# Designed miniproteins, single chains, part 28

Each design is a single chain, and the fold is of that chain. pLDDT is the mean over its residues in the fold that is shown.

## One batch from the design tools (miniprotein)

Design m952
Fold by ESMFold2-Fast:
Structure m952 (fold): chain A 92 residues (1-92)
Amino acid sequence: LPEEVLEKAWEAFREAVETGKTQEVELPDGLVLRIIPLPEEGKVLLSIIKDGITLAEEVISSDISEEEFREILERLVAEAKNPVAALEAAVR
């Protein structure tokens, strides 16, 4: 991912944790990162979405480091770019 996108995603993640409000960040290739805080659990749901379809998601700790967040985000984007696995899950 471009550095500017990683910086925006991290800022949005921090804002979601601090405000308790869902944040969205535009990613390359028509992907969208949706950041949903789960304050009662001290966790955050990260979802990679394209055309309204969730392609990859993971629940992470709200106290995660920026380095760990970047690693998870890049992995989720890589998973989202595999349309065969996503389609197989959706139709079965």
Scores: mean pLDDT 77

Design m953
Fold by ESMFold2-Fast:
Structure m953 (fold): chain A 100 residues (1-100)
Amino acid sequence: IEELKERVRELAERAVALLDPRTASIVQHLADGILADVEEALKSTDPEVQEALLGRAEARIGLLEQIADSVTDPEAQATLRELVGAARELLDAVREKIKE
């Protein structure tokens, strides 16, 4: 999980460097939100709270995917798609770890 979190941070940083300031700010906010939701889910012992946090992270990943689909620069689009993939792997790994 820590390696997947690091991968999300690295890909978000790369994507931000390739995007206009407005889109970069949105991508950074979504990536930070995904990481925060995942960390809070891992700390929670309440299944309803965990489900709500992971659902919020999933919604943020969906927004990142929409941004990737709207970006025309091939390098930025490829980096955003890698970020979406890494975030989904992180979400799946967290779901497996907390499933009781």
Scores: mean pLDDT 83

Design m954
Fold by ESMFold2-Fast:
Structure m954 (fold): chain A 59 residues (1-59)
Amino acid sequence: MDSETVQSLIKLAQQLYKQGKYQSAIKVLDVAAQTARDSGDTQSAQQSQQLRDQIQQQQ
């Protein structure tokens, strides 16, 4: 249930990344990571952080 919102945010971030909107993608992933932590979903939090770090290194 709680993972559905996080997965939707991750998908949104991937779409923003494809559009070249890296800063917006990073912000969405930060929200996804926080939402996952609040829900106790450590796996989705880790996934969101890894994607954020990958996008960040492209700047």
Scores: mean pLDDT 79

Design m955
Fold by ESMFold2-Fast:
Structure m955 (fold): chain A 76 residues (1-76)
Amino acid sequence: SFEELLEEINKLFEEAKKQILKESDKDKQLQILKETMQQVIDMVRKAYEEGKLTDEQLKELEEEVLKKVEELLKLV
């Protein structure tokens, strides 16, 4: 479901935040963020291509993902 996908995305960003906060190297922190973003993009793209997301749900996910990325970028 859309709610399950959103929960999985939130869990990925929370795990990334935990890893970033434990890492002292800025380049490694950025790499964690990049890898997390790629995983999320792949999940959202797959769900959309399989017809599991409406255009409105896709827009909502894009806005939530952008917000989460901006929050993590402030930590790097």
Scores: mean pLDDT 84

Design m956
Fold by ESMFold2-Fast:
Structure m956 (fold): chain A 74 residues (1-74)
Amino acid sequence: KELLLQKALMDPKYAPAILKAIDILERNPNATVEQLQAEVPALPKEVIELLKEDYRTNPKLVEAIKKIAETVLK
């Protein structure tokens, strides 16, 4: 499951969607998977579920993911 999130992050197609999902979670940590999916339809539901769980349980990992996605978009 962690590998699925890592693979999505390394794909430039998903990097902007991942950044948007993280931004939404930073503003509303209680956002549902359905709300995130509606805002970020490019991301698979499984990736959104993993990102939401990681934001709750491992915020340092999400911060690192955000940094990597920002770098990919440069």
Scores: mean pLDDT 74

Design m957
Fold by ESMFold2-Fast:
Structure m957 (fold): chain A 81 residues (1-81)
Amino acid sequence: MDEELRRLVRELAELLGLSEEETEELIEEVLSPNFDIPELIDRFGELLARAAEEGASAERLREITDIVYEIVKLLVERSQK
């Protein structure tokens, strides 16, 4: 689970053009045992908006959205145990 989440966050960070420091911070936020799903959704929304403002294509924005959805889905599944 944690390895899959870490992989998805790294793929998301690469699509968003995040630095290694920003990538590690995002991984820490997503893997936190005290994570707040609404707050993480807001965070992902801010990153998606930044990518759109920087001129990301509709196809790239779709890829980002798909990865975000998969991350949120795994976090919800993890929280139900």
Scores: mean pLDDT 78

Design m958
Fold by ESMFold2-Fast:
Structure m958 (fold): chain A 110 residues (1-110)
Amino acid sequence: SLEEKIKKAKELVNQLEDTLMQLKRAVEREFPGDEELQELIRKAETLLANLKLAIDYNNFKQAQKFAEELIRTLEELLKYLRDKGASPEVIELAQKALDLAREILKVLKE
């Protein structure tokens, strides 16, 4: 049902919000002062906030667009972290964030 779809999307958004918070803290500890990482994380946080708002207003077409942009941003972030030799903890958090964003998009398209 539409209600079950909204509930599932909101649960995944809450998990992604927590994961991005953990990722931000881990990145700040491991790569202090990396302005490109800080900018990619800020962009992901902004896109997630916009995605959450679009879901809250039942604007699923806009939510899909924000989810797609968030996926691209998280793919770029994960590539940057891998290229910098980030720790397994940071890579796992970035991968989890990307997987959650992909699952949100899948739910929104159903």
Scores: mean pLDDT 92

Design m959
Fold by ESMFold2-Fast:
Structure m959 (fold): chain A 100 residues (1-100)
Amino acid sequence: SVEDVLEELVKLRRQELGILQQYAADNPDRARQLSIDMARLLALYSGVFLAVKRQDYEAALRELDRMTEYVRSNLPAEYAAQLEELIEQQKELIRRAAEE
């Protein structure tokens, strides 16, 4: 169901938040830039959630691709790689929902 997909997305987002919190702790000198990056990621996250609620899974996958590009361009490679793994798990969840 759409509700089950949204619940699993929330769990993956909590893991992403943990990674970003660790990045903030490791990089206090970059806290201002991280705040900007987190705000931009939140906007992309809203796009994914709205698309899933509409059952527009192609739009949700496009928003996740935008998140991947944003993360690769704006975060250090070690944190970007961890976030990319969680974004790929979200894409797989959405692809499976689209097949139902």
Scores: mean pLDDT 83

Design m960
Fold by ESMFold2-Fast:
Structure m960 (fold): chain A 83 residues (1-83)
Amino acid sequence: TTSVSATVAVGGSATLTITAPSASTLTGSITDLATGLSASSSETVAAGTYTLTFTNTSASLNGESGPSPLKNNTHQLTLTATP
């Protein structure tokens, strides 16, 4: 198992790059470090190099649509490859 991560402040962005040397399950996750709220997804991929990009915008949420805990806070971005 290989994992890479970055912390993304409000208004910042990060791109994580990971190389899977064999067929693997890629799991990307984003965690709000103030609330602990996390979202993740995974997919099966062949050997190769993969990227995950996250932009933590400083824009306020207009109305009640969308998860406010996933904005206006520092986030942890993680990408994991599990063979």
Scores: mean pLDDT 72

Design m961
Fold by ESMFold2-Fast:
Structure m961 (fold): chain A 91 residues (1-91)
Amino acid sequence: DFPVTLFFNLTRKLTIVVSKAGKEAKDAFDSMTKVVEKDSKLFPVILKKVYKNLEDLSDEEKLILLAKSIAEVSKAPQKDEDIVINAIKKY
């Protein structure tokens, strides 16, 4: 079964990591998440992408997968995706 609680915990952890990385990372992540929050159809797409590989990944890889999945479905610029991924790697 897909662990909705694990997805919630990963999203919370990603938000904390990005917020601590500074304004540029927070602004990039906020831009991506606002697209997803306004279109409820995008949330299941993110869950499907993350779910397929979740059990085989480290905590850092899980956060990177979540960030990439949000960036892809929100059609974020590569620059914004790179900023968020760099924030995760430096955490």
Scores: mean pLDDT 75

Design m962
Fold by ESMFold2-Fast:
Structure m962 (fold): chain A 82 residues (1-82)
Amino acid sequence: SPAEKLLERLREAIREGRALLADPSASREELMRKMMELGALILGAVTYMLYTELSEEMRRELEEALEEAERVMLELQARILA
């Protein structure tokens, strides 16, 4: 389903963002690209959830993934601005 694919994309981007944060040699360009990707995915997921009827389980999983994605995006932004 579109919701399942969105959840998979969010989880993958979260894992990749965390991997970059764990790498002290990650370039500013890599950090910026991942931050922008997470921002786009967050906007897309929030929009999708506003206009789509979802099961309680899927809504919960997307909300959990969104919270984590927002956290990782902010951590990437903080590192870029440091």
Scores: mean pLDDT 90

Design m963
Fold by ESMFold2-Fast:
Structure m963 (fold): chain A 102 residues (1-102)
Amino acid sequence: TQTKTAAATTVADGETKIDLNITNTKGPTKVKITINVTVTGATGNVKVIVESPRYTVSAAVGKTTSTVVVELEMNKGDVLTVSVYLEGDTGTVTVNVTATHL
């Protein structure tokens, strides 16, 4: 299991921020990604964007604390990127990402 946490970060309206990168160190495998997002001060919508070389997912999270779970096939050396996009307001965002090999 790999865990990455972004410190509380101000994200402006229309901005994509908090690029967390996790490198898969195992051979070809299925990885379960759990993303916990907490938003403070925003009144707009929050989207979590998960990217790998084979896959891109955008999930609308909403306000306050939300959990997004994605399962991906990954090769050794593939980099997973988790980013947050904020729409309609500026807020403070905290992100925790846990990657578990299945």
Scores: mean pLDDT 71

Design m964
Fold by ESMFold2-Fast:
Structure m964 (fold): chain A 68 residues (1-68)
Amino acid sequence: SVEEEFEKLLEEAEELIEEIAKISRATALVGRKDLEELKKLSETDVEKALEELKRFIESMKRTLEELK
């Protein structure tokens, strides 16, 4: 289901934020705030939240590479 895919990607996003936090706490804090907004969006439009979460994960992966 869309909800199950969203939960799985939430776990991936949280793991990426934890890796970023080891290098930059400030960048990780911004990421956590963005993730909380995505959680709120999922309460009203889970399909849109899922697509935004996929984009967020790709952005976080790029951010992690830039910080290395």
Scores: mean pLDDT 86

Design m965
Fold by ESMFold2-Fast:
Structure m965 (fold): chain A 94 residues (1-94)
Amino acid sequence: DPLKKLIEKLLSKLPGVTEEQAKAIVDAFTLEELLNATVEDLKKVPGVTDEQALAIQSLLEAFKENKENPRKLLLSLPGVTEEEADEILKEAGI
C-alpha cells in the first residue's frame, strides 16, 4: 500500500521515532485504522510513549488534511530536505 509506505517514512522522520517503531506502527493497523488512530490506540504498540503517540497522532491528522500535497507535509518535518522528500515519495510510489 503506497499510502502506508509513505506514512511509515513520515513517522520515521519524527524526533525519537525509530525506523523499527514506524514499521511496527503501520504494520499494527489497517490504513483506515491508522488514519483514525487515537493516542490510546498508538500506545498499544510496544515501546510507543505518550509523547510519541501525541506527535504521531498530530502527524496523521496533518496527513489527512494534506493528502493532496504530501510533499508539503514532508518538507514541514524537521531535517527533511526537498531531495529527501522527493526520494520518499518516489519510494512510496507517489
Scores: mean pLDDT 79

Design m966
Fold by ESMFold2-Fast:
Structure m966 (fold): chain A 110 residues (1-110)
Amino acid sequence: GELKKKLEELGEELIKLSRESGDLKATIKAAKKIAMAVVNNSENHDLILRGIGFILRGIGLEIDPNATLEEAIKLVEEVIKLVLDEGDEATIQAAIKAIEEGIKEVEEAL
C-alpha cells in the first residue's frame, strides 16, 4: 500500500544520509526513535517486545566505544524491516514520522 511504499522510500533516504553524514550518534538515535514508535503505537505484544529489543540494542551501541556506523545502519535497516513486515497502519504512520525527524537531524549534521 501507499504507506508501506512511503516508509520504504523514507527509510532508504535516512540510510543514504546516515552514510553521507557519518554521524554514528544521530544514526543510533534515529534507530531508537523508530523502535520507540513501534513500542508506543503497536497493540501487538510481540511487536512491542521486539521494539524494546531494538531500543536496548541502540543503547548498547551508544555505550560501546567500538560501535561502527555500519552497525547503526544495520539496526535502522532491521527496525524498518520489522515495521514493513509486521506493522499495522498506526505503527507504520508513527515510524514514518520518526524517520522524517531522523532525516532532519542527520541533514543538520551535514
Scores: mean pLDDT 89

Design m967
Fold by ESMFold2-Fast:
Structure m967 (fold): chain A 70 residues (1-70)
Amino acid sequence: DAERLAQQARDQAQAAIDRAVSLGDVEALRKVAEELREAARMLRDSNPVVAQALEEQAREAERALEELEA
């Protein structure tokens, strides 16, 4: 189901963000944000619910990146 896949995508994305933040790895966090944006773009037409979840997680990764770079 699309909702289950969206929840899995959020959980996986959040784990990747948390790992990068825990390591203070700015490059890894930037990569995570870029990959989430790209995945959302690719899924927009075929799975918009998952694409929306990935866009939300990309914004979280971008916010965390700004905080680490400050």
Scores: mean pLDDT 84

Design m968
Fold by ESMFold2-Fast:
Formats: sequence, structure tokens, C-alpha cells
Structure m968 (fold): chain A 64 residues (1-64)
Amino acid sequence: SALEARGRELGAQMAAAMRAYAADPESGGEQIKAVADRVQAFIAESTPEQAALALALISDAIGA
């Protein structure tokens, strides 16, 4: 679904931002903030169930 695709996309972006943070905390920190802002915007427009699914997909992508 489009919701699952967006959740996976945001998760992949966060995982990439976290890798950038490991290499350069200043640059990576800005990237994490940018992705976090996108996640917050998505959640603000989502139902609780949609937000929960998106957060689960993001957590799965970064939880390794």
C-alpha cells in the first residue's frame, strides 16, 4: 500500500541519516532532524493506526 511504502521510505531515510551521524555527527544530526520533521508531518496527517504502522516500519528499519 502507499502507506506502507511511505513508512518504509521514511525508515530507509532515517537509517541513512543515522549512518551519516556515525560518520559525522554535525551533518548527520541535521539529516536526522530533517527526517524527523518529515515523520512528524506524516503523523500529523495520519490516523492513529496509520501513525502506529509507520512508526513500526521506521523502528524496524533502524532497530538492527
Scores: mean pLDDT 83

Design m969
Fold by ESMFold2-Fast:
Structure m969 (fold): chain A 94 residues (1-94)
Amino acid sequence: AEEMTAEQAKENAEKFKKELEPLINASPEEIRKMLEEAESELVKTSPSPEAAKENFLKELLEVLKKTLEKFREKGYEEAAKIVEEVIEEIKKAQ
């Protein structure tokens, strides 16, 4: 299996940050509509648009924390810093 390089990890983190920034700043109603269009189970388990956004951000935060730990273990310092910045933006949006 081909291993990801530190440069590829950084590029992937930068692309992910760019794609997530609009979602982190989206209204609860916009997040719920996105999840409904994606047929996400979060729509069925969330009693309100606000709860849907909170659950979405919580799940996203857990995924990013695991990604951060993986990048740190591999020494992808620049990619790790980008992931940390996204985590802090999510915490501010909660």
Scores: mean pLDDT 78

Design m970
Fold by ESMFold2-Fast:
Structure m970 (fold): chain A 99 residues (1-99)
Amino acid sequence: SHMEELEKLLEDFEKSHQLAREIARRILTSVAESYAKIFGVTVEELAEGKYTPEEIAERARKAGIKMTVKSAEDLMKFFRDLVEWLKQEEEERKILEEN
């Protein structure tokens, strides 16, 4: 029936969505860790604002990467957003495991 086909499509969508989220998490974390390593900092330090955008841009230039202060600001915002998202994902996982 059309209802059974719709229910199966929704289940397949949910499974695909969960897999896509896990893949995105792994890729974004790997990218963030790679940048942090190049700058000689941690992802957490970048997210917490321990460095200024000017300091990050200078660290990038010393590593041979052409980076403007504006690009460093955008990158630091990405790290803050990523760390916040990862914390939300981990808290959600802990809630599910404690039930």
Scores: mean pLDDT 79

Design m971
Fold by ESMFold2-Fast:
Structure m971 (fold): chain A 97 residues (1-97)
Amino acid sequence: TEARLAVVDQAIEDAEELIKKAKEQNTEENKKAAEYFEEAIKYLERYKETQDEKDLEKAAEYLEKGLKLLYPEEAEGAKKAAQALLKAAREADAYAA
């Protein structure tokens, strides 16, 4: 549905901004965070094509891992962001049914 695609496209945009922010500092943690956000984008693009719940879950997992490295003091915020992505994508898909 258009609503599901809009949620996924926004999540990809948000992850691209996080990659840009991570690359502002040349630390090992920031390099690894950028790699996790790149993996999240790959799974979001795959979910866009497949609608496979497993691809969405993998995207959320990599988003959480990246956020924990980029913002280590905000680990709970990272979990909430991943959960918000899962909820938004699932609600958009359910509303269209």
Scores: mean pLDDT 83

Design m972
Fold by ESMFold2-Fast:
Structure m972 (fold): chain A 74 residues (1-74)
Amino acid sequence: MGPEHLLAEEARERSRRVARERGLEAGLEVARRAAEEAAARAAAHGAEPESVEGIREAVLEAGEAGAREGAAEA
């Protein structure tokens, strides 16, 4: 799988756990941080701007899905 798939999966799981324990907003904050960190890493490694944005979006989408899932489980 591409690097974004592994980062997205990690963000989803972490955001889900945080949202389940601390609520939706806490999980969404974790998702946003993970997306920004993944994008910054990709940019630091010379990824094209479009690829950086794609990674940001993939990680954010997965993290937000995890946060909503975790909040629903609470």
Scores: mean pLDDT 81

Design m973
Fold by ESMFold2-Fast:
Structure m973 (fold): chain A 88 residues (1-88)
Amino acid sequence: GMTEKEAIAAFDRFDRDKDGFLSLDELVAVFKRVLGSEHAAEFLARMVLKLADFDGDGRISKAEFVILLTGEKPEDPEEREIWEKAQK
């Protein structure tokens, strides 16, 4: 998995409008540049949203994105407590 710092850097890199969230459209645009296929990018973006959209708003927050990419407890003890509460 990625480190928390790497995940945060990736999020900030691809948060095009700097609203603190990644929408489906932003994820599609990112994956389209990587994969070169709109269909593959849309499919992958929808899968990522389905796995990380914990609040059902159709967008991924920075916190949800970090949890998805790291798959582990946060390095910060205070954030780790929040992560443990989210698991319940």
Scores: mean pLDDT 64

Design m974
Fold by ESMFold2-Fast:
Structure m974 (fold): chain A 72 residues (1-72)
Amino acid sequence: MLASLPPELQRQAEIARKAALKRLIDEGPKSEDERSRKAAEEARREVEREGISEEELDAAAAEYRALVAAVR
């Protein structure tokens, strides 16, 4: 479980997870790949189950992009 990692790595992992869910939801409708469409539907069900808001997903995606840009 990610909970065994240092707090900063746990936070970054959670940001990456939410950013990945956002990407799957956004990309799924654009894909002709059935796997990608199924992944998008699973991601939507997961965010609904966890009560993650669109604002949280957008914030996580923006934060993840900033982290990636900072590493270059």
Scores: mean pLDDT 76

Design m975
Fold by ESMFold2-Fast:
Structure m975 (fold): chain A 58 residues (1-58)
Amino acid sequence: KIFNSALKIYNQLRGTKFVPLRYAILVVKEFGNEQDALAYLSRFGAGPADNVEEVAAE
């Protein structure tokens, strides 16, 4: 499930990056893949995309 993947990513990054759980959920949903979402959040977590829509390409 998207939520379970997002929660796992959130917990993994809690000690390294500050990433809101809701944002992790959105990123997992966007990529449809836990590994890609984790990679993205590991590098770009702690800031981007407060108002990101699913159609945001860049």
Scores: mean pLDDT 64

Design m976
Fold by ESMFold2-Fast:
Structure m976 (fold): chain A 97 residues (1-97)
Amino acid sequence: MEPLQRVIELVQKGIEALKQGDIQAGLEYTRRAYSEATAILSGRRILSTVGDNSGLSSSQEILDLIQQGLKALEQGDIQAALEKLQQALQKAQEELS
């Protein structure tokens, strides 16, 4: 069970949409990735005593990068959004490796 894998998929789709010039689709996928990442972080925070789950800081970093990408998209800075989303993607993939 890899909830973070779903966040990776959504961020990848967001990046792909933005590269195709579909800002609306990119924004929608980024919002979905943010919602999924928030759910993961909230679940870990509430159930933080369950097992040896020390990945909370990594989840926060990924969430922060997705949030920064979303903010850049809302400001019309597609280049900054792509950079932040690519960083989030790399961090999420590193966490699963």
Scores: mean pLDDT 74

Design m977
Fold by ESMFold2-Fast:
Structure m977 (fold): chain A 64 residues (1-64)
Amino acid sequence: MTYRVTMSSDGAAVRADGSRYAAGETITLSDLTESADGEFYTGRDAAGTPVMIGRSGIASLEEV
């Protein structure tokens, strides 16, 4: 399944290379997995790049 995630704050999501996403930015992610502590979600963008998102950094999550 693929999900569209909207960021609630700057730096709410981090790419594998350490670069950050901005507030209001949307990401399309596949294979969303909740971290063991439940504080982060990890998915893959359209290029297959891993993306981590803090739970509080998610404004909306919808299936696309």
Scores: mean pLDDT 74

Design m978
Fold by ESMFold2-Fast:
Structure m978 (fold): chain A 95 residues (1-95)
Amino acid sequence: SEKEEKIKKVKELAEQFREVVRLASQFDPLTALFMLRVAAKTIIDEAKKFLSEEAVKVLEDGLTDIVNNFFDLSQEEIDARIDELEKKVIELIEK
């Protein structure tokens, strides 16, 4: 279904962000922030192609919050925030 396809794409975007978070942790703080900001923008630009304006805003606000707090969060806290963000966006698709 169209909803199932959108949910699959959201999960793929969440996984892409988790991968960039993992890679960024191996670099200096300035490089890490640059990588995360570029990844967030790329994910939002892709999301705009198939998600509602409301879902895009939730995703953008959530990714921006994770990026802005990256050095104040543990890996486990970042993963939990990505999980909650994925869940919120999927709930908006299922409405």
Scores: mean pLDDT 89

Design m979
Fold by ESMFold2-Fast:
Structure m979 (fold): chain A 92 residues (1-92)
Amino acid sequence: MTIDERLAEVRARYAELSAKLTEIARKLDAGEPVPKDEIQRLLAEAERVKAEGTRILEEAKKQNLPQDKIDEAELLVDGAETLIAYLRELLA
């Protein structure tokens, strides 16, 4: 896969993960129980999204890709870190 294809894949995974977290937040607000196992699985996925985003970012910098591509990869990594922090708070 090209870096553009991998970036698009990570973006799609991030969007899906974000949607699942929105559902968890809705359930918690409604007083519905959310299994810790479900939160742990989402945390693992968020960490995988961050890891792949970081690899893409490193490759983009190494290849001197346009700044907009580097910025996009950085935003995905930052977004994944935000989701990881939220999920860790739910498990505390």
Scores: mean pLDDT 86

Design m980
Fold by ESMFold2-Fast:
Structure m980 (fold): chain A 79 residues (1-79)
Amino acid sequence: PATPVVTLSATSDGTVVVSHSSTAPATRVLVWVDGELVYEGATTANSVTVPVPKGTHEVRAFVETEDGTGGYAQATLTV
């Protein structure tokens, strides 16, 4: 299977959206803000919305899908 493409985007509502390109459910989603783990879970959706404090932060995300593939993204985002 292809490695899922993971994307990170900030919203005007003080959140970061983590999205993946796989049609398979995500069995594990991990999100770090400034090196601290702020989210861990699974989802059948192609995205997870995580609340983030206002300001500029380094955001990292890892998404593993039930087809056994994993994707990673890192960005500096202003929330």
Scores: mean pLDDT 78

Design m981
Fold by ESMFold2-Fast:
Structure m981 (fold): chain A 85 residues (1-85)
Amino acid sequence: EKEKLVKELKEGLLKGAEEVVELLIAGAPLEEIEERNRELLEKLEPLVKELKEKGVKLSEEEQQKLTEEMKPFYEELEERVKAAE
């Protein structure tokens, strides 16, 4: 179950990141990007809550890998929002 929840979280994060990047490339309005980002966070909240309730702890290696995977996404988000201004 831990592996399944972690996999679902990672898949959700990557899929959401891909969708937001596609919107940014297409020059979508800031409001649409913000809406999609809000939807992403809302979808992830139940998974994060379930992981916390079940005491599922990510290893240091898993946490580092997740952080590394997310870091380029946030950096690209900031860069492209700046470019769209």
Scores: mean pLDDT 71

Design m982
Fold by ESMFold2-Fast:
Structure m982 (fold): chain A 96 residues (1-96)
Amino acid sequence: AVALGAAGLALGALGLLAATTPGQRVAGLSGLLGGAAGLLGALVAVGPRALALAAAGGADGLAGGLLALVAQTSAQAVGGAIAGIGGLINGLLALL
């Protein structure tokens, strides 16, 4: 969980810094937020459900960050943004 969240945060940040289009920026920011939420969820998670949600949040953030780095089309950027937002939701649910 922690490693996935940290990787999502790092790749989201790198994608955001490398972004030259609005779609890539949205995907990178979403990956950054998803990775951060997954990492925070992992740090405070109590129990297997919360840890699973934190891991899912980190993994979705990782996917968003990766898509931000490789996006060549608006569809890929949208996919990255959806993955990052999913990561944010799952990470925040891990905190509950």
Scores: mean pLDDT 65

Design m983
Fold by ESMFold2-Fast:
Structure m983 (fold): chain A 61 residues (1-61)
Amino acid sequence: MPSPAQRAQARALGMASALSGEPLSEEEIRALAEKLGTSPATVRRLIREGAEAARRRIEAG
């Protein structure tokens, strides 16, 4: 199970991807899942949560 710090890292990556307009590749998602010791499905979920946070910030500005 990923630690709070690992979850925060994946969310930060999702937020950065949303702000830059560059989507993360499937290979990048798999590599991140291996580094964090979790599943690609969990990484994709955390990336979406980060993107949602970025969208809320854009809507507020």
Scores: mean pLDDT 77

Design m984
Fold by ESMFold2-Fast:
Structure m984 (fold): chain A 65 residues (1-65)
Amino acid sequence: GKNIERGKEAEKEAKEALEKGKSGEIPVEVAVGRVLRAIGDLVDALLEAEKEGDKESVEYIKSLK
């Protein structure tokens, strides 16, 4: 569902930002900012899933942390 898709996008963004930061493709502060935004998106998706009683989305997002 929407919350799982949001969680997957956030995971992808965090991984890409971390790799680009490690390679020097982007400044470390930019990489950190992108990771923090992705974490915020994951938290928001988890809160929405919990409100909806969507156990599948909650379990998926918890597996990312």
Scores: mean pLDDT 75

Design m985
Fold by ESMFold2-Fast:
Structure m985 (fold): chain A 100 residues (1-100)
Amino acid sequence: SVVDFLKEKLKELWPHKPLPPEDASPLEIAQHLVEVVNEEMLLLGLPGFSDEELEAIRNAKSLEELLEQVEKILSKTKDLSARLLLEQAIAVIKEALEKL
């Protein structure tokens, strides 16, 4: 399932981070994955997402809308480490969309 795919990707990419709730939807798991990217950027000493960007991510109504918000953040991001984290999230969300 898309849920199993997203959970396995979270475990593979960030095994030290807590998993989302067992009953989480694909969108909720993907939102959790994007929140993990924000936490990883902050751990690297990089600026995280803005309050407006976090609101847009948390209020996304679909995987397509979430993907659009993450791609918008990537388009404004210059730091190479932050770009790699965002590109990983984008790749996972795109693959999840193909599995729906």
Scores: mean pLDDT 87

